# Designed miniproteins, single chains, continued (3), part 101

Each design is a single chain, and the fold is of that chain. pLDDT is the mean over its residues in the fold that is shown.

## One batch from the design tools (miniprotein)

Design m11721
Fold by ESMFold2-Fast:
Structure m11721 (fold): chain A 55 residues (1-55)
Amino acid sequence: SELSEALEEFFRLGSLEEREEINELAKKASEAGTPEAMKEFFEKVKKKVEELKKE
Protein backbone atom coordinates (compact mmCIF):
# COMPACT_ATOMS: atom_id res chain seq x y z
CA SER A 1 0.00 0.00 0.00
CA GLU A 2 2.80 2.45 0.85
CA LEU A 3 4.54 1.53 -2.40
CA SER A 4 1.27 2.01 -4.31
CA GLU A 5 0.83 5.46 -2.72
CA ALA A 6 4.40 6.46 -3.61
CA LEU A 7 3.97 5.24 -7.20
CA GLU A 8 0.67 7.12 -7.54
CA GLU A 9 2.30 10.37 -6.38
CA PHE A 10 5.28 9.75 -8.66
CA PHE A 11 3.05 9.30 -11.70
CA ARG A 12 1.16 12.49 -10.84
CA LEU A 13 4.35 14.55 -10.50
CA GLY A 14 6.61 12.83 -13.02
CA SER A 15 6.72 12.89 -16.80
CA LEU A 16 6.26 9.96 -19.19
CA GLU A 17 10.07 9.62 -19.35
CA GLU A 18 10.26 9.32 -15.56
CA ARG A 19 7.49 6.71 -15.61
CA GLU A 20 9.57 4.68 -18.07
CA GLU A 21 12.57 4.89 -15.72
CA ILE A 22 10.47 3.59 -12.83
CA ASN A 23 9.14 0.76 -15.02
CA GLU A 24 12.74 -0.27 -15.77
CA LEU A 25 13.54 -0.29 -12.04
CA ALA A 26 10.44 -2.41 -11.40
CA LYS A 27 11.56 -4.88 -14.08
CA LYS A 28 15.00 -5.21 -12.44
CA ALA A 29 13.41 -5.82 -9.03
CA SER A 30 11.10 -8.45 -10.54
CA GLU A 31 14.05 -10.16 -12.26
CA ALA A 32 15.95 -10.32 -8.95
CA GLY A 33 12.90 -11.92 -7.31
CA THR A 34 13.90 -11.01 -3.75
CA PRO A 35 12.19 -8.95 -1.03
CA GLU A 36 15.38 -6.89 -0.76
CA ALA A 37 15.16 -5.90 -4.43
CA MET A 38 11.53 -4.82 -3.97
CA LYS A 39 12.47 -2.82 -0.87
CA GLU A 40 15.26 -1.08 -2.80
CA PHE A 41 12.82 -0.30 -5.61
CA PHE A 42 10.35 1.21 -3.12
CA GLU A 43 13.07 3.37 -1.56
CA LYS A 44 14.11 4.65 -5.00
CA VAL A 45 10.50 5.53 -5.88
CA LYS A 46 10.02 7.35 -2.56
CA LYS A 47 13.28 9.27 -3.05
CA LYS A 48 12.25 10.35 -6.57
CA VAL A 49 8.88 11.55 -5.28
CA GLU A 50 10.64 13.68 -2.65
CA GLU A 51 12.96 15.12 -5.32
CA LEU A 52 10.01 16.00 -7.58
CA LYS A 53 8.20 17.70 -4.69
CA LYS A 54 11.25 19.91 -4.04
CA GLU A 55 11.27 21.15 -7.65
Scores: mean pLDDT 74

Design m11722
Fold by ESMFold2-Fast:
Structure m11722 (fold): chain A 119 residues (1-119)
Amino acid sequence: SSDNPLPSGNLGELQEKPDPGSYASLGFHYLRQGKYDEAIEYAKKALELNPDDPTPYIVLGNTYLKQGKYDEALDYYQKALELGGPDFAGGWRNLSRVYQRQGKDDLAEEYREKAEEIE
């Protein structure tokens, strides 16, 4: 397998001060590292700059889901879906994932199918 380098120069021009999108991206970065407190902090900073952005709510939902805090994960994913609208496939996928973790297989399947129909 050849090591394919990451695309050079497609990150865009970085601002001197972080914007809401940069904070949300940092939230996902820390989430991937299992640094849940930092993921929550950066998601909250993104919401301070743009409270109508569904993306930081996805970071929060994913963070609480990985911690087994299913009620909090559902609340944040529902807010993300409300802001993103019914065509936000990621919102439906995330709700499906929580229901799967809770053993609510029928609800998990229903929301998974909704997400697949949108994608």
Scores: mean pLDDT 78

Design m11723
Fold by ESMFold2-Fast:
Structure m11723 (fold): chain A 76 residues (1-76)
Amino acid sequence: MDEATKLALQGLEYKKQGDAHEAKGDLESALEHYTKALELYEQALSLLPDDHPLVPEVQAAIEEVKKKIAELEKKL
């Protein structure tokens, strides 16, 4: 497995953990996990060529996580 795919999968794991914390009302923990997911997705995107099939999926994930971070920052 290439490094970009590993980073994208790790980003997804942190996003899922963020979603779980948000559902429990652990907003600070949710923010921490979403922030880590964003870092990993951005690293993955930086390693992918522009024409790679994962680029649109990783970009969509970045946008979703950025929205979640902004929403949580307003609540904290």
Scores: mean pLDDT 85

Design m11724
Fold by ESMFold2-Fast:
Structure m11724 (fold): chain A 68 residues (1-68)
Amino acid sequence: SAAASAAARAALAAAEAALRDGDLETVHQYLMEAQRWAAASAAEGDLAGAAEAGRRMTELKRQGGLPA
């Protein structure tokens, strides 16, 4: 859904800000939230929104040195 996709984007933006601050605990929490919303988006048929969230999560994990 648009709401789930928007929530995933908001969580990812918060994770990006936390990564810039070096707060890996907050990055982890927001990545978990983004994954939850991306799964909800996919379950509601928004596969493109879920795929975009997945790509951004993978890139953030790479930048933070976190497991993919």
Scores: mean pLDDT 80

Design m11725
Fold by ESMFold2-Fast:
Structure m11725 (fold): chain A 60 residues (1-60)
Amino acid sequence: TVTVVIKSSDVTKLIAAALQVIGELPEAEIKIEGDTLTITAPDTPENRAFLLELQKQFGE
């Protein structure tokens, strides 16, 4: 598995990132706690690239 953590003080950004994960990787496990979104998915090059770009796009 691959796990990525996205931190943002803006809950709207965390929700937007979570919705993208649900749409792209419905099998992913998602946790939102405070300012932190944790995403766990099957470890593939495609999933790694997608999750790292999400972290870059929505993280602070």
Scores: mean pLDDT 80

Design m11726
Fold by ESMFold2-Fast:
Formats: structure tokens, sequence, C-alpha cells
Structure m11726 (fold): chain A 68 residues (1-68)
């Protein structure tokens, strides 16, 4: 739970930095075993304002944690 929350904040903070965002996303894929659909949802969330992106990522990671 705490690691997922920190990663959501890291992804939101890196929204406008492609290299930092990609690095954080790759760590998320490895640590949480993200599916291609979950990765696509996270990438699509970058088109949203930061507050909406944070909410959307929290929803994605909640589903991921329930699956694990």
Amino acid sequence: MERARRLVEELVAARDDPAAFTAALMRAVREFDLSGEEVNEIVAATTLPREEMRRRLEEVFERVLERL
C-alpha cells in the first residue's frame, strides 16, 4: 500500500518528464506485475490534469493490489 502510494506520486510528479516517467513505470511493472492493460491505463492518465491523473492512478493501483 505505502509503496504503491509513493509510486503514484512519483508518476504524477514525472508527468512532464518522459525519462523519469518511463523509469518509474518500468519499476511499477516489475514490482507490481502490471498487465499491458494496466500499463495502457497509466499512460492514458498522463493526458489528464494532475489531480485527475492522481485519482485515476490510485484506482488502477487499488485494482492491482486486489489482484496480487
Scores: mean pLDDT 81

Design m11727
Fold by ESMFold2-Fast:
Structure m11727 (fold): chain A 85 residues (1-85)
Amino acid sequence: SEEERRRRLEYASELLAKFGKYVNKKIDELKKKYTPEEYQQKLDEIRRIGARLTVEINDLIKRGASREELEAVVNKAKEEIDKIM
């Protein structure tokens, strides 16, 4: 239903907002640990992960995915970012 889709959109927005805060914290950590060149490369990788996550979330919402499925793709993106650290 449209009501269920709206609730999924709201939940996805909350997850993405929390993910954005997580990413900002990780970017600040990268600035302290790496050279400007290494930092830029890692930042570009993080941006690529974020772009992919946005596409995946939009596809999942369109398919009527559960909260657990939305959380799983966000957690996978966080794991990929942790590997960059």
Scores: mean pLDDT 87

Design m11728
Fold by ESMFold2-Fast:
Structure m11728 (fold): chain A 90 residues (1-90)
Amino acid sequence: SEEEARRRQVLERLLYSKRLTPEDKAEIQRILEEDPFDFRRIAELVARSAGPGFAAATYAVLSGRELTPEEIAEIAKITDPEAVADALMA
């Protein structure tokens, strides 16, 4: 499905990213073992480890459209990783 394809794109961007450590990638795999669709918890981890701007850019594909530079800039101001995940999974 299109939703599965978008989620796969997010995972590919994350797992091949140089901004995430091997430890971050291992934690993503652990989260997926518990719930393969827990992209909210993964977004929280990414915001904490790589920052809200990188999380916003990576997660844009889940909405079926690219986030505008203005939308990314607004999300990038959010300091709480849980609040970033809330914004991206809305």
Scores: mean pLDDT 75

Design m11729
Fold by ESMFold2-Fast:
Structure m11729 (fold): chain A 109 residues (1-109)
Amino acid sequence: DELGELFGQAAAELGEAFRLAREMAAQASPEDAKAILRALGEAAAHFNAGYVEEDAAAHLEEAAEELERAIELVRQAQARDGLDEALAEATIRELEEARRLLRKAAELV
């Protein structure tokens, strides 16, 4: 089941991105940390809706858009808050991979 495999991979990448984002939240300003975590929470909510609801493609694309927002917020926080470069780059890579998988899944639903 290609779609099921993509959902599983996207869930794993999103989970890893949340783990890394929580580590970065300790280095970021409270405002930047809250903005990043909110964007990730919105992405997770849309991803879950895409998994269980009939308008899956629209929900998965909304999840991808929230991940794109999270990527930009991480880049801005890195510039402002002096985040660890390797941690920020690892977080962005996981978010970009999750976004890619979600858009791929959206094409198949």
Scores: mean pLDDT 82

Design m11730
Fold by ESMFold2-Fast:
Structure m11730 (fold): chain A 60 residues (1-60)
Amino acid sequence: SRDLILELLKKDLGLSDEQLEELVRMVEEGASAREIAERLGLSVRNARGGKRAILTALKL
């Protein structure tokens, strides 16, 4: 289920495998939605959604 959630998130946000790994690491490090948006070239809204999805999938 975790891998499926990550694949769907990757497709929804248009991320590469490397960008998805970076998103996961940033969320684990407690990065803000703004910081994630700036690093990955996402809107703050999409970064916030991605962060929430990762937190839910990883139970952080």
Scores: mean pLDDT 83

Design m11731
Fold by ESMFold2-Fast:
Structure m11731 (fold): chain A 102 residues (1-102)
Amino acid sequence: DEDRRFAEEIIELAREAEKKGDKELALQLYSAAAVKYEKLGDYEKAAESLEKAARLYLEIGGDKANLEKVAQFYEEAAKLYEKVGDYEKAKELRKKAEELRK
């Protein structure tokens, strides 16, 4: 599947960007991979990609507006984990989102 190979290539590029310290590029690539995996119906890999994007966004840091975006990524990942029946991960990610919101 060409689309699956493309999603896998995006993940490899994201990992390379992380290793080189390019957190902004890694964030963009993990976000793009999440969209591709969701379209492929691979909700688990889409959720994992969103978790990595959320972590990178948190590490890039800033202010309360950044924390709200991180919370949104965790909520989106939680919904995808629910689609695959992983209710424990979904609950954990929603808890992380709530902890970021005061």
Scores: mean pLDDT 85

Design m11732
Fold by ESMFold2-Fast:
Structure m11732 (fold): chain A 63 residues (1-63)
Amino acid sequence: HHMEEKEKFLKKASEEQKKINEEAVQLDRDYRAGKITPEQFLERARELERKYREIKKKLGSYK
């Protein structure tokens, strides 16, 4: 009944996932450049992992 709504939802979730991947790449680059500490890197990495899991759960629950 809501195929267009589902497509919009999946498209937005894909865009959010791409943004998370971009942030992960920037985080790795900043860490390798010495701009952040190992502790900050781990904390930020865990935050990105939680955001990714949240998107995955939303996609699973939409079924």
Scores: mean pLDDT 76

Design m11733
Fold by ESMFold2-Fast:
Structure m11733 (fold): chain A 78 residues (1-78)
Amino acid sequence: SELDELERQGVRAYLAGDYAALARKLIEIAELYLKQGKYEKAIRLAEQAIVYARQAGDEELIARAEEIVKRAKELLEK
């Protein structure tokens, strides 16, 4: 599945020490969970993406992950 492929890509990025690539894959997985209505999983993965985006020093990835957390929390409270 698309999710399984993204998870494999994330594991490869982690093993390579590519935290920016890992953060991007976590964001992509979180967006898939948002689409599926799995808001708590989306929040958890997006918060993990923020951690790795900060390690990478990538402000764009931090902002993208924070927006997913915000959107998922808004949807969870509805």
Scores: mean pLDDT 88

Design m11734
Fold by ESMFold2-Fast:
Formats: sequence, C-alpha cells, structure tokens
Structure m11734 (fold): chain A 60 residues (1-60)
Amino acid sequence: DDERRRWEELGRQSSLDHARALGLSDEEIAARLALMDEDSDAAAAQGRTIEEGRRIQAQL
C-alpha cells in the first residue's frame, strides 16, 4: 500500500520534469508545488471557498 503512494509521488515528479522539458515555467510549477506541500489542507479549504464564490458569481 505504501508502495502505491510512493509510485504516485514518483509519477508526479516525472510529470513535472516532463512539463519543464516541454517549456513550462519552472516558477509556476514550483509555486504550485510549494503551496500544496506547505498547506495542503489549507489549500483545499481555500479552493473550496474560492470555487463557491466563483459559482455564485457565475450564477449572477
């Protein structure tokens, strides 16, 4: 089971490396990773609140 989580992490890293090779900005990738790693829980909660706000805005 831990092996599966490890594999998923490796997959993420490989995908990021590939994205960089494609020409994505390293700053953008690093910023997103830092945000997720630093406050994964807070980021999820914030994402929910922001999404809800946007949905209400769209309803308008």
Scores: mean pLDDT 60

Design m11735
Fold by ESMFold2-Fast:
Structure m11735 (fold): chain A 68 residues (1-68)
Amino acid sequence: SPVEEAVARTRAALARVEATFSREDALAQAESLLGVLEHRAAEATGEERRVLEAQIAVVRERIAELRA
């Protein structure tokens, strides 16, 4: 499904960032991505909104772990 594909892609992208950058830099990049996704979700409807909300959930989960 588009949601499952977007979640998998987002997880892979965040894992790549975390492998490449320091925790602090990875956190800053994840927070930047969250802002972009939240802005897009505010204007989105239907399936696009569902996909963006699923991606936002993944990014928020990783931000929480990086802050712990």
Scores: mean pLDDT 89

Design m11736
Fold by ESMFold2-Fast:
Structure m11736 (fold): chain A 65 residues (1-65)
Amino acid sequence: SELKEKARKLAKEYLEKLAEMFKKKYPDAEIKIEEVDEETYVLTVKANGKTYEVTVTVEDWLLAL
């Protein structure tokens, strides 16, 4: 589906922008974006001895479009 492909691209772009914001706020943070499966992405941020995770599902973005 073309709409699903657009949602997938938007989900990745969202996490990339979020990662940039975290890196700017926490310069020494370890940041990664991982594709868990074809419809699920996870942003992991390790800062100040803590680990934060943000999960984004392509389906959530389809509902938002």
Scores: mean pLDDT 79

Design m11737
Fold by ESMFold2-Fast:
Structure m11737 (fold): chain A 55 residues (1-55)
Amino acid sequence: DTEQRLIEWMLERSTPEEQEELRRLVERGMSVAQLTAEALRLIGREIDEELEKLK
């Protein structure tokens, strides 16, 4: 449920090409949990990078 919602939310924010890529990864056998974890991790990293700039 949450995984599917995260995927949809990400797809809505992604470009059409990125949407296709995300779905392709899932269809290729990558679990939704892994995909969402990677996406969330990237977002978290982005925030950390922004905070690092303050220093």
Scores: mean pLDDT 70

Design m11738
Fold by ESMFold2-Fast:
Structure m11738 (fold): chain A 119 residues (1-119)
Amino acid sequence: TYEELKALILKRERTPEEIEQLVRFFSDPFATGSSLGLSEAQVIELLIEYAAYVIGKEYTPSMDPREVLQRALDFLDALVESLGDEAVARRVAPNADLETALKLDLAIRKALEETLAKL
C-alpha cells in the first residue's frame, strides 16, 4: 500500500529484503507504483517526501517540490564529492553488499531526476 511503501522509503534501518524492494521501486518508480495500484501523483508525492527526508526535512504542501528535489540531488552530489560513491552507497544501504548498495544509490538519484523532469 501507499502507507507501507512510504514507511519503507523513510525507514532508517533496512533488512536485505527491504533493500531489494527499494531497488525495485527506485529503479522504476512509476511502473512499480502502478503495479501496486498507486497513481502517478502518489508516486511523485512519495519521491518528493523522500527528497525532503534526504535533506533532513519533513515535506509540507507550502514547499516547492522542484526546489526540494533539486536540493536533495545537490546534497547527494556534494556527499559523493566529499566521500566517494562507495562510502555514500554504504550509508544508503549499510546492511547490503556493495553492488546492491551502489545499485540502490544510483536508482535513487535517477528516480529523483526523473521526478524533477515530470514537474
Scores: mean pLDDT 80

Design m11739
Fold by ESMFold2-Fast:
Structure m11739 (fold): chain A 65 residues (1-65)
Amino acid sequence: DVSKWSVDEAVEKLLEYVNGKKPISLAPQLAEDIQKHKSDEEVAEIIERLKELEPGAPIISLLEQ
């Protein structure tokens, strides 16, 4: 349940798509769930964390839409 994830847990789950542990084709579904169930502030924090760890990762663009 995405609504119960911390920012750190959400970042960890998103990194599974960046690192090839999960297929990138499923990343848009997770990004949409995060946007729907997290506050704008939490989404912004997730984006900043991802930019620090994996700058330019395609999943960042999905969260910014």
Scores: mean pLDDT 78

Design m11740
Fold by ESMFold2-Fast:
Structure m11740 (fold): chain A 52 residues (1-52)
Amino acid sequence: MEELEEKAIELLKEVFGVSDEEARNFIKQAKDQGISLEELVERLEKLKEALE
């Protein structure tokens, strides 16, 4: 659970160039919308690959 949060923070920082605070806020908003951490990480990993 917490390890997925750290991974999502890292991916958000890599993909969007945001700060730790912004990444954490994004994760909170995603959770509020009912998006699971697993779904968020999966989407971010796909997005990272698409940028290559």
Scores: mean pLDDT 79

Design m11741
Fold by ESMFold2-Fast:
Structure m11741 (fold): chain A 88 residues (1-88)
Amino acid sequence: AKELAEEALKKAEEALELAREAIRVSEGEGLHLAIAAALRASGALFLAELALKLYEQGKTEKAKKLAEEALRDAEIAIELAREALRRA
């Protein structure tokens, strides 16, 4: 759970950085994808941080579920940001 949440946090931070760069260079449809990536990455970051807090509180099962959701959202955000950059 903790390791998964830490991985989700790292990927969410990477996704957000990639989305910010995509927003800077994209226009039109690509810009919409970049914004979607940034919003999803921000959500993943929030869930990953919450999962870490829940893990420290001993709520391991809930922490694991949130970490899995955060990791999934971060991976989707990375793909959206990459697609936005490909269209730039």
Scores: mean pLDDT 86

Design m11742
Fold by ESMFold2-Fast:
Structure m11742 (fold): chain A 68 residues (1-68)
Amino acid sequence: MDAEIQAVIDEGRAAVAAARSREELAAAIRKTASKLLDLGMANDEVDRIAAELAREGNAHLGLPPPPA
């Protein structure tokens, strides 16, 4: 994986882990997705990563997983 892409994903995971609400989680995921798109990642790949971050964040917050 490109080092810049990996750094954005790592930053996104840290932001998701620090999120204390569904709104903060959604904001962290949106920011990460926008940065990945700016780096030229394909929409379907960004959606997959966003879904992974959402599952991780919802589990941390004790929320049900997002719809597929």
Scores: mean pLDDT 78

Design m11743
Fold by ESMFold2-Fast:
Structure m11743 (fold): chain A 69 residues (1-69)
Amino acid sequence: MLPTIDGSKMGTVLRSEEIKEIQELLGLEPDGIYDSALQIAVKMFQKEVGLEENGIVDEKVFQALKELA
């Protein structure tokens, strides 16, 4: 869906393609579904890089994943 407000602080609206990329970067199966396993992996990554452990992939989390994972 197209963003109608600034989503960068509330979390990036991810398509299945972006979710799969995040799953691959975290070493998970790229099924394109944002499930509990992915949320846990995101929280662990956020903790490692000093970001908020909310399980939400925002611009900062996505950038860090692409640079570090």
Scores: mean pLDDT 69

Design m11744
Fold by ESMFold2-Fast:
Order: structure tokens, then sequence, then C-alpha cells
Structure m11744 (fold): chain A 85 residues (1-85)
């Protein structure tokens, strides 16, 4: 169902964000998120959706003054988008 697929994309985005907030690099977080997306059977469109969720989270963190975490989230989002092309 569309709801279940949306949930999986949110889970991939949440995984990447969690890893970055725990201090992992954008590269490591993106690699692990892509492995999860592959395991869950996400389409390129769903992976792009997950990347867009990370960009929204980065904007929120930047407003809260966490510029470093915002930068890492944007880097991870770009890596997800590139993998989905």
Amino acid sequence: SGSERLKKAIEVAARAAELILRGESAEEAAEKALEEARRLGLSPEEIRFAANLLLLEADALELDGDEEAARRLREAAERLREAAE
C-alpha cells in the first residue's frame, strides 16, 4: 500500500538522521541508509522522497543552530539523490 511504502521511506530517512546525530559521517550514514532502502525494496522515487525528508530535517536543525548536523544531513541527502538517478 502507499501508506506502507511511505512508512519505509520515512524509516530510511530516520535511520540516516539518527546516524548523523550520533556522530557518523554523511558518507557512512548514506551508505547504511541505501543498504536499508535496498533491503526494503524502495524505488528510486521513494529514495528521492527519503532524501527530501532529510533536507527538511536539515533546515529545521539549521534554524535551531546545529549547522554541522544540518550540513551532514544535506550531504547524506545529496548522496541518496545521486544513487537514485
Scores: mean pLDDT 87

Design m11745
Fold by ESMFold2-Fast:
Structure m11745 (fold): chain A 75 residues (1-75)
Amino acid sequence: KEKKAKELREKAEELEKKAKELRDQAGYSSPIPEELKEELAKLGEKATDPQFILEKAKELEEKAKKLKEEARKIE
């Protein structure tokens, strides 16, 4: 069970990091990491709208919260 909980936490951390990068991009004109370019490209013209970028970041944060909750349940 410990190994499974660790895997869930690692996945949650990856999602939180990606969400953080999206929030930074929405607030600042910083260079976009390559992996985020694909996510933003899926939004098309809306990818330049900070609100849509923040919505995407929020979805990733919610998914990370669920993974952390599952990890706690396993422990």
Scores: mean pLDDT 69

Design m11746
Fold by ESMFold2-Fast:
Structure m11746 (fold): chain A 67 residues (1-67)
Amino acid sequence: SAEAKALLEKALEAVKAGDAETAVKYAREASQLAPEIGELLERAGMYALNGRLEEAERLLREALKKV
């Protein structure tokens, strides 16, 4: 959906800025709108919180292709 895509784009911007907490917030909101990518977004959030920002970015870009 357009709303899920917008939230994923905000999460991606947060990861690029090094803001893992904001990225997780937007990823969780996106997963409520698009449950089918929920596991992918949970993994992206875990990578971000563990400082693995490149892996988090990769998974968020993958999620954007699925919505």
Scores: mean pLDDT 86

Design m11747
Fold by ESMFold2-Fast:
Formats: sequence, C-alpha cells, structure tokens
Structure m11747 (fold): chain A 117 residues (1-117)
Amino acid sequence: MADAVRELIDFVETAIETLKKVKELLESGKITPEQAFAVAEAVFRALLAGIDRLIALSTDPEVQETLRKIKEDLEKLLAEMREEYARDPSKVVELIDKAIEFLEKVKATLREIEARL
C-alpha cells in the first residue's frame, strides 16, 4: 500500500510538470489545443486507474472513502473540462490550469494518506 501511494504521488508530480510544459508549448504555438487537451485527458485517465488500484489495495475504510471522493471529483472535473473544451477550444489554457490545480490538491491528499500509513 505505502509503495503504491508513493508511486501515485510520483505520477501526479510528473503529471503536473508535464501539464506545465504542455501549457508552455500551447502558449508558444508549438502544439495545438487538441494535442494539449488530449494530454490532459490521458493524465486524468491514468490517475483514475491509479486511484482504483489504491482503493482495491486499501483495507482502511476512511482511506477508501477519501480515494472514492477523489475519484468522484476527478470524473466530474473531466466531464466538465470535456464540455467546456467542446464549447470553446480557445479556453484550453484555462482548462490545463484547472487540471494542474486539481492535481496539486490530489498530491496533498495522497501525502496525507502516505503519512497515515
């Protein structure tokens, strides 16, 4: 469990750095809005898989509930981002910023879980 939490924290840290780089490339015109949004979706799908793995490995009901809440919030944010992007692709920079802010919160929560283990 502790190793799996650490691996997911490391993934989230790398994902934050990746999205910051994607934002830089998008703002400099080196990638398209479609490419930038595809990376954000891929990050969120990978995070959902990681959260599901942690839920399956956890025997602590409070940890399982916290992880299920993260999963719920992530699924809601991904759906919202897809709708906003479909409506106005020019907002992709703002959507990447929202994704980064969400990942920072997830990282903080995972660190609290790691400290409890």
Scores: mean pLDDT 86

Design m11748
Fold by ESMFold2-Fast:
Structure m11748 (fold): chain A 62 residues (1-62)
Amino acid sequence: MSLEEILKKIKEALSNNDYEAALEYLRQLFEMGYSKEEILEYFEKNFTDEQLKKVRILLDTL
């Protein structure tokens, strides 16, 4: 699965309030070698402020 595909799936999961699925896709990004800071940088450019807040909370759970 590509980075773009994973980001799309995270966005869809957040839109559906499926935080379990969003968390699993975030874990896949870590397994691919992305840091928390790199993940946040990508989301800051591509997500709404509300989606970014949710992502920050989920990343802190990991």
Scores: mean pLDDT 79

Design m11749
Fold by ESMFold2-Fast:
Structure m11749 (fold): chain A 68 residues (1-68)
Amino acid sequence: LEEDKKKLLEKAAEKLGVDVEDLEVVALTETPEIVSLLVRSKDDVRLAASYDRVTGTIGVATVTAPEA
C-alpha cells in the first residue's frame, strides 16, 4: 500500500531531521508482509526503513558501508 511507503518516508525524514521532499528512494522491496525502503538524504546519509504489515512495527536504521 502507498500509505505504508509514505509512513516509512516520514519516519526516515524524522530520524534525519529533514523534510520528506529532501529524501531520495534508492531501493524498494515490497511483499505482502513487509515494505522496505532504502533512502538517501541530500548529504548522502543512507537509511534503511521497514514496515512489518503483520505487527505494524516500523524500524529505521542508518546504513554504513565501506567506500571504494
Scores: mean pLDDT 74

Design m11750
Fold by ESMFold2-Fast:
Structure m11750 (fold): chain A 92 residues (1-92)
Amino acid sequence: MSSEEIQEEFMRIGNKLSELAEEVILEKLKEKGLPTDLSERLKDPGIRAALKEADKLVLKTALYLIRHPEADEKELEEKLKKEVREIVEEKT
C-alpha cells in the first residue's frame, strides 16, 4: 500500500493546477478591470464565488489525474484554464 506516494503525487498535481488557475484568474480579472490584489478581490462576493468554483475544479482535475495516470496532463491543464476563465466571466 503506497498511500504516501499517492498523497505526494496528489499534492504535486494540486499545487501545479492551483498555480495555473490563479494565473488565469488574475489575467481575467485584469481584462475586466476588477481588483487583482488579494485583499481587495476577497471583498467582492462575485470574485469569492469564482475562487470557490475554481478550487472545486482544481480538486476534481487533480483527482481525475490520480485515477487516470494515462490521461494527457497537458490537455487537462488547458481544459482547466478554459473552464476557470469561463467561471470568472460568469461570476463577475
Scores: mean pLDDT 81

Design m11751
Fold by ESMFold2-Fast:
Structure m11751 (fold): chain A 98 residues (1-98)
Amino acid sequence: LENIEYAREKIKEVLKQLGLSDEEAERIVDELLDIMWKALLGFISEEEARKRMFELLRSHGIPEEVAELIWELFRLAVDGKPLEEIDKVYEKIKEAIK
């Protein structure tokens, strides 16, 4: 749970750094989280979840490289990986958004 909250906040920070408003970043992160929960509950496949998340991020002008890293960061959080592993992906995102 804590890892998912941490990932949510880091993704929100990334979206704001890319020029999105606080409210827009919040809405996008909430929608991304909904997509992940649908996959976890078995309503959609992981492949379908990835596709939907990428379509959402592209619609807001997020580069594909950043979208790939956001997907990886969410997967690490959902899999309960240590915060140190999540931070490594966040560091890569910061490099990608320059």
Scores: mean pLDDT 82

Design m11752
Fold by ESMFold2-Fast:
Structure m11752 (fold): chain A 90 residues (1-90)
Amino acid sequence: DVRPGEAEVLVELADRRPRGRLTADDRLRLTLVLGAGSGEAERQAAWDAARRVVAGALGLPFDAPEAEKEAAFAALQAAGQVTVTERRVE
């Protein structure tokens, strides 16, 4: 349940196993939940959060360069290992 003006990233591994890192066989489903009244800024923040979550799942440090996190996310999305769905709450 997302409050107005807020966004949330829901993350799910395909096999639901407790792992610290993604492998080539892992698939992530990310749902970006945008609260009522959310605009482009909230959408962008949700995508930024999704990239950070994926970077963490790959074992990158929280303070890793943003370019490295973005490149890792883009590579997994291009490989079909990450699927992102946006959902807007009324």
Scores: mean pLDDT 64

Design m11753
Fold by ESMFold2-Fast:
Structure m11753 (fold): chain A 83 residues (1-83)
Amino acid sequence: SEQDAAYNAALAVINSLTASPALKAELIKAFNEYYNLLKNKSSPSDIAEAAERLRDLILSVPDPAERQALIDAANALDDAFAR
């Protein structure tokens, strides 16, 4: 599905980062939690909370280009569920 493709693309971006293994693990966890909440059509408040956690983690990534790639991946995931 387009949703699964967008999620797998986000994981590929995370694997290409120069970030620490610990930060990569947290990003994978946050993307996975957000993806599952969207897929299960969870409450708007739960989705918003997971989106906030994901955004805060992405903004903690020191490299601006890597941060932008993660923002693009998150937006692609949102777009896949909006269609």
Scores: mean pLDDT 87

Design m11754
Fold by ESMFold2-Fast:
Structure m11754 (fold): chain A 57 residues (1-57)
Amino acid sequence: EVQKKAEEIAEEANKLPPKESAEYAREELIKLAEENGAKIEAEVDEDGKITKVTVTL
């Protein structure tokens, strides 16, 4: 469930310009991680698009 939510956040972030995408993803993923006691890592490409999200409980 947390993994799916993190992936949804990444997809929404990727619809935004790179600067807004980074801010949105950072804020939402931090909230999700804190609420679930999880570690969330995101990988980005050269264009600032999120290519992978990993959740660790």
Scores: mean pLDDT 77

Design m11755
Fold by ESMFold2-Fast:
Structure m11755 (fold): chain A 61 residues (1-61)
Amino acid sequence: MKKEEALKKKEELKKSLENLPKEEQEIVKRIEEEEGEESAIYAIGAIEFGREKGISFDLKP
């Protein structure tokens, strides 16, 4: 159900945020406030992907 998917995204966002350093948590929180939870989840995924691969990655040009 779509409502359950929205709640799952929220829970996933909070869980992933807790695993990030404080500086990156602030960036993701800002994105959530400005662009919404889905954009924040994408940002977390991008950060985690970069860390896994050891890629130099920033969320802003």
Scores: mean pLDDT 67

Design m11756
Fold by ESMFold2-Fast:
Structure m11756 (fold): chain A 71 residues (1-71)
Amino acid sequence: SASERARELLAQGEEAFAQGRLEEAAELYRKAIDTDPSSPVAPQALANLGRVLERLGRTDEALAYYQRAAA
């Protein structure tokens, strides 16, 4: 299901982030959000994407994702 796929993509993104693969983590988090935007996983993926962008120095983009995660 879309919900299961979103959860798998979130987990893969978290693994990539833990390993310092920031670009790959961002891509996986974006895919998790796009796969099921209404999933309970989506706010977590949005917040995690914000953290990746913050570490990449993309502060304005990070803030936008943090705001979406908190909505």
Scores: mean pLDDT 86

Design m11757
Fold by ESMFold2-Fast:
Structure m11757 (fold): chain A 70 residues (1-70)
Amino acid sequence: SAEAVAEQAGARAEALARKVGAEDVAAEVGELAREAARAYLAGNEEEAARLNAEALALLEPAAQAALAAA
């Protein structure tokens, strides 16, 4: 079902956020990814892109910290 696909997308995004050290925003990233998947499945690709951009913005500080430590 579309709901199951959206829930799986959210769970995977949250797990990935935790894996890269973004624990503090992981749940929010997961929820944004779930909403993006729902928007995409409903045919609203513009809204899906916007929600995905918000999720990526939340991950940016963790990505920058990882690069600075490398």
Scores: mean pLDDT 82

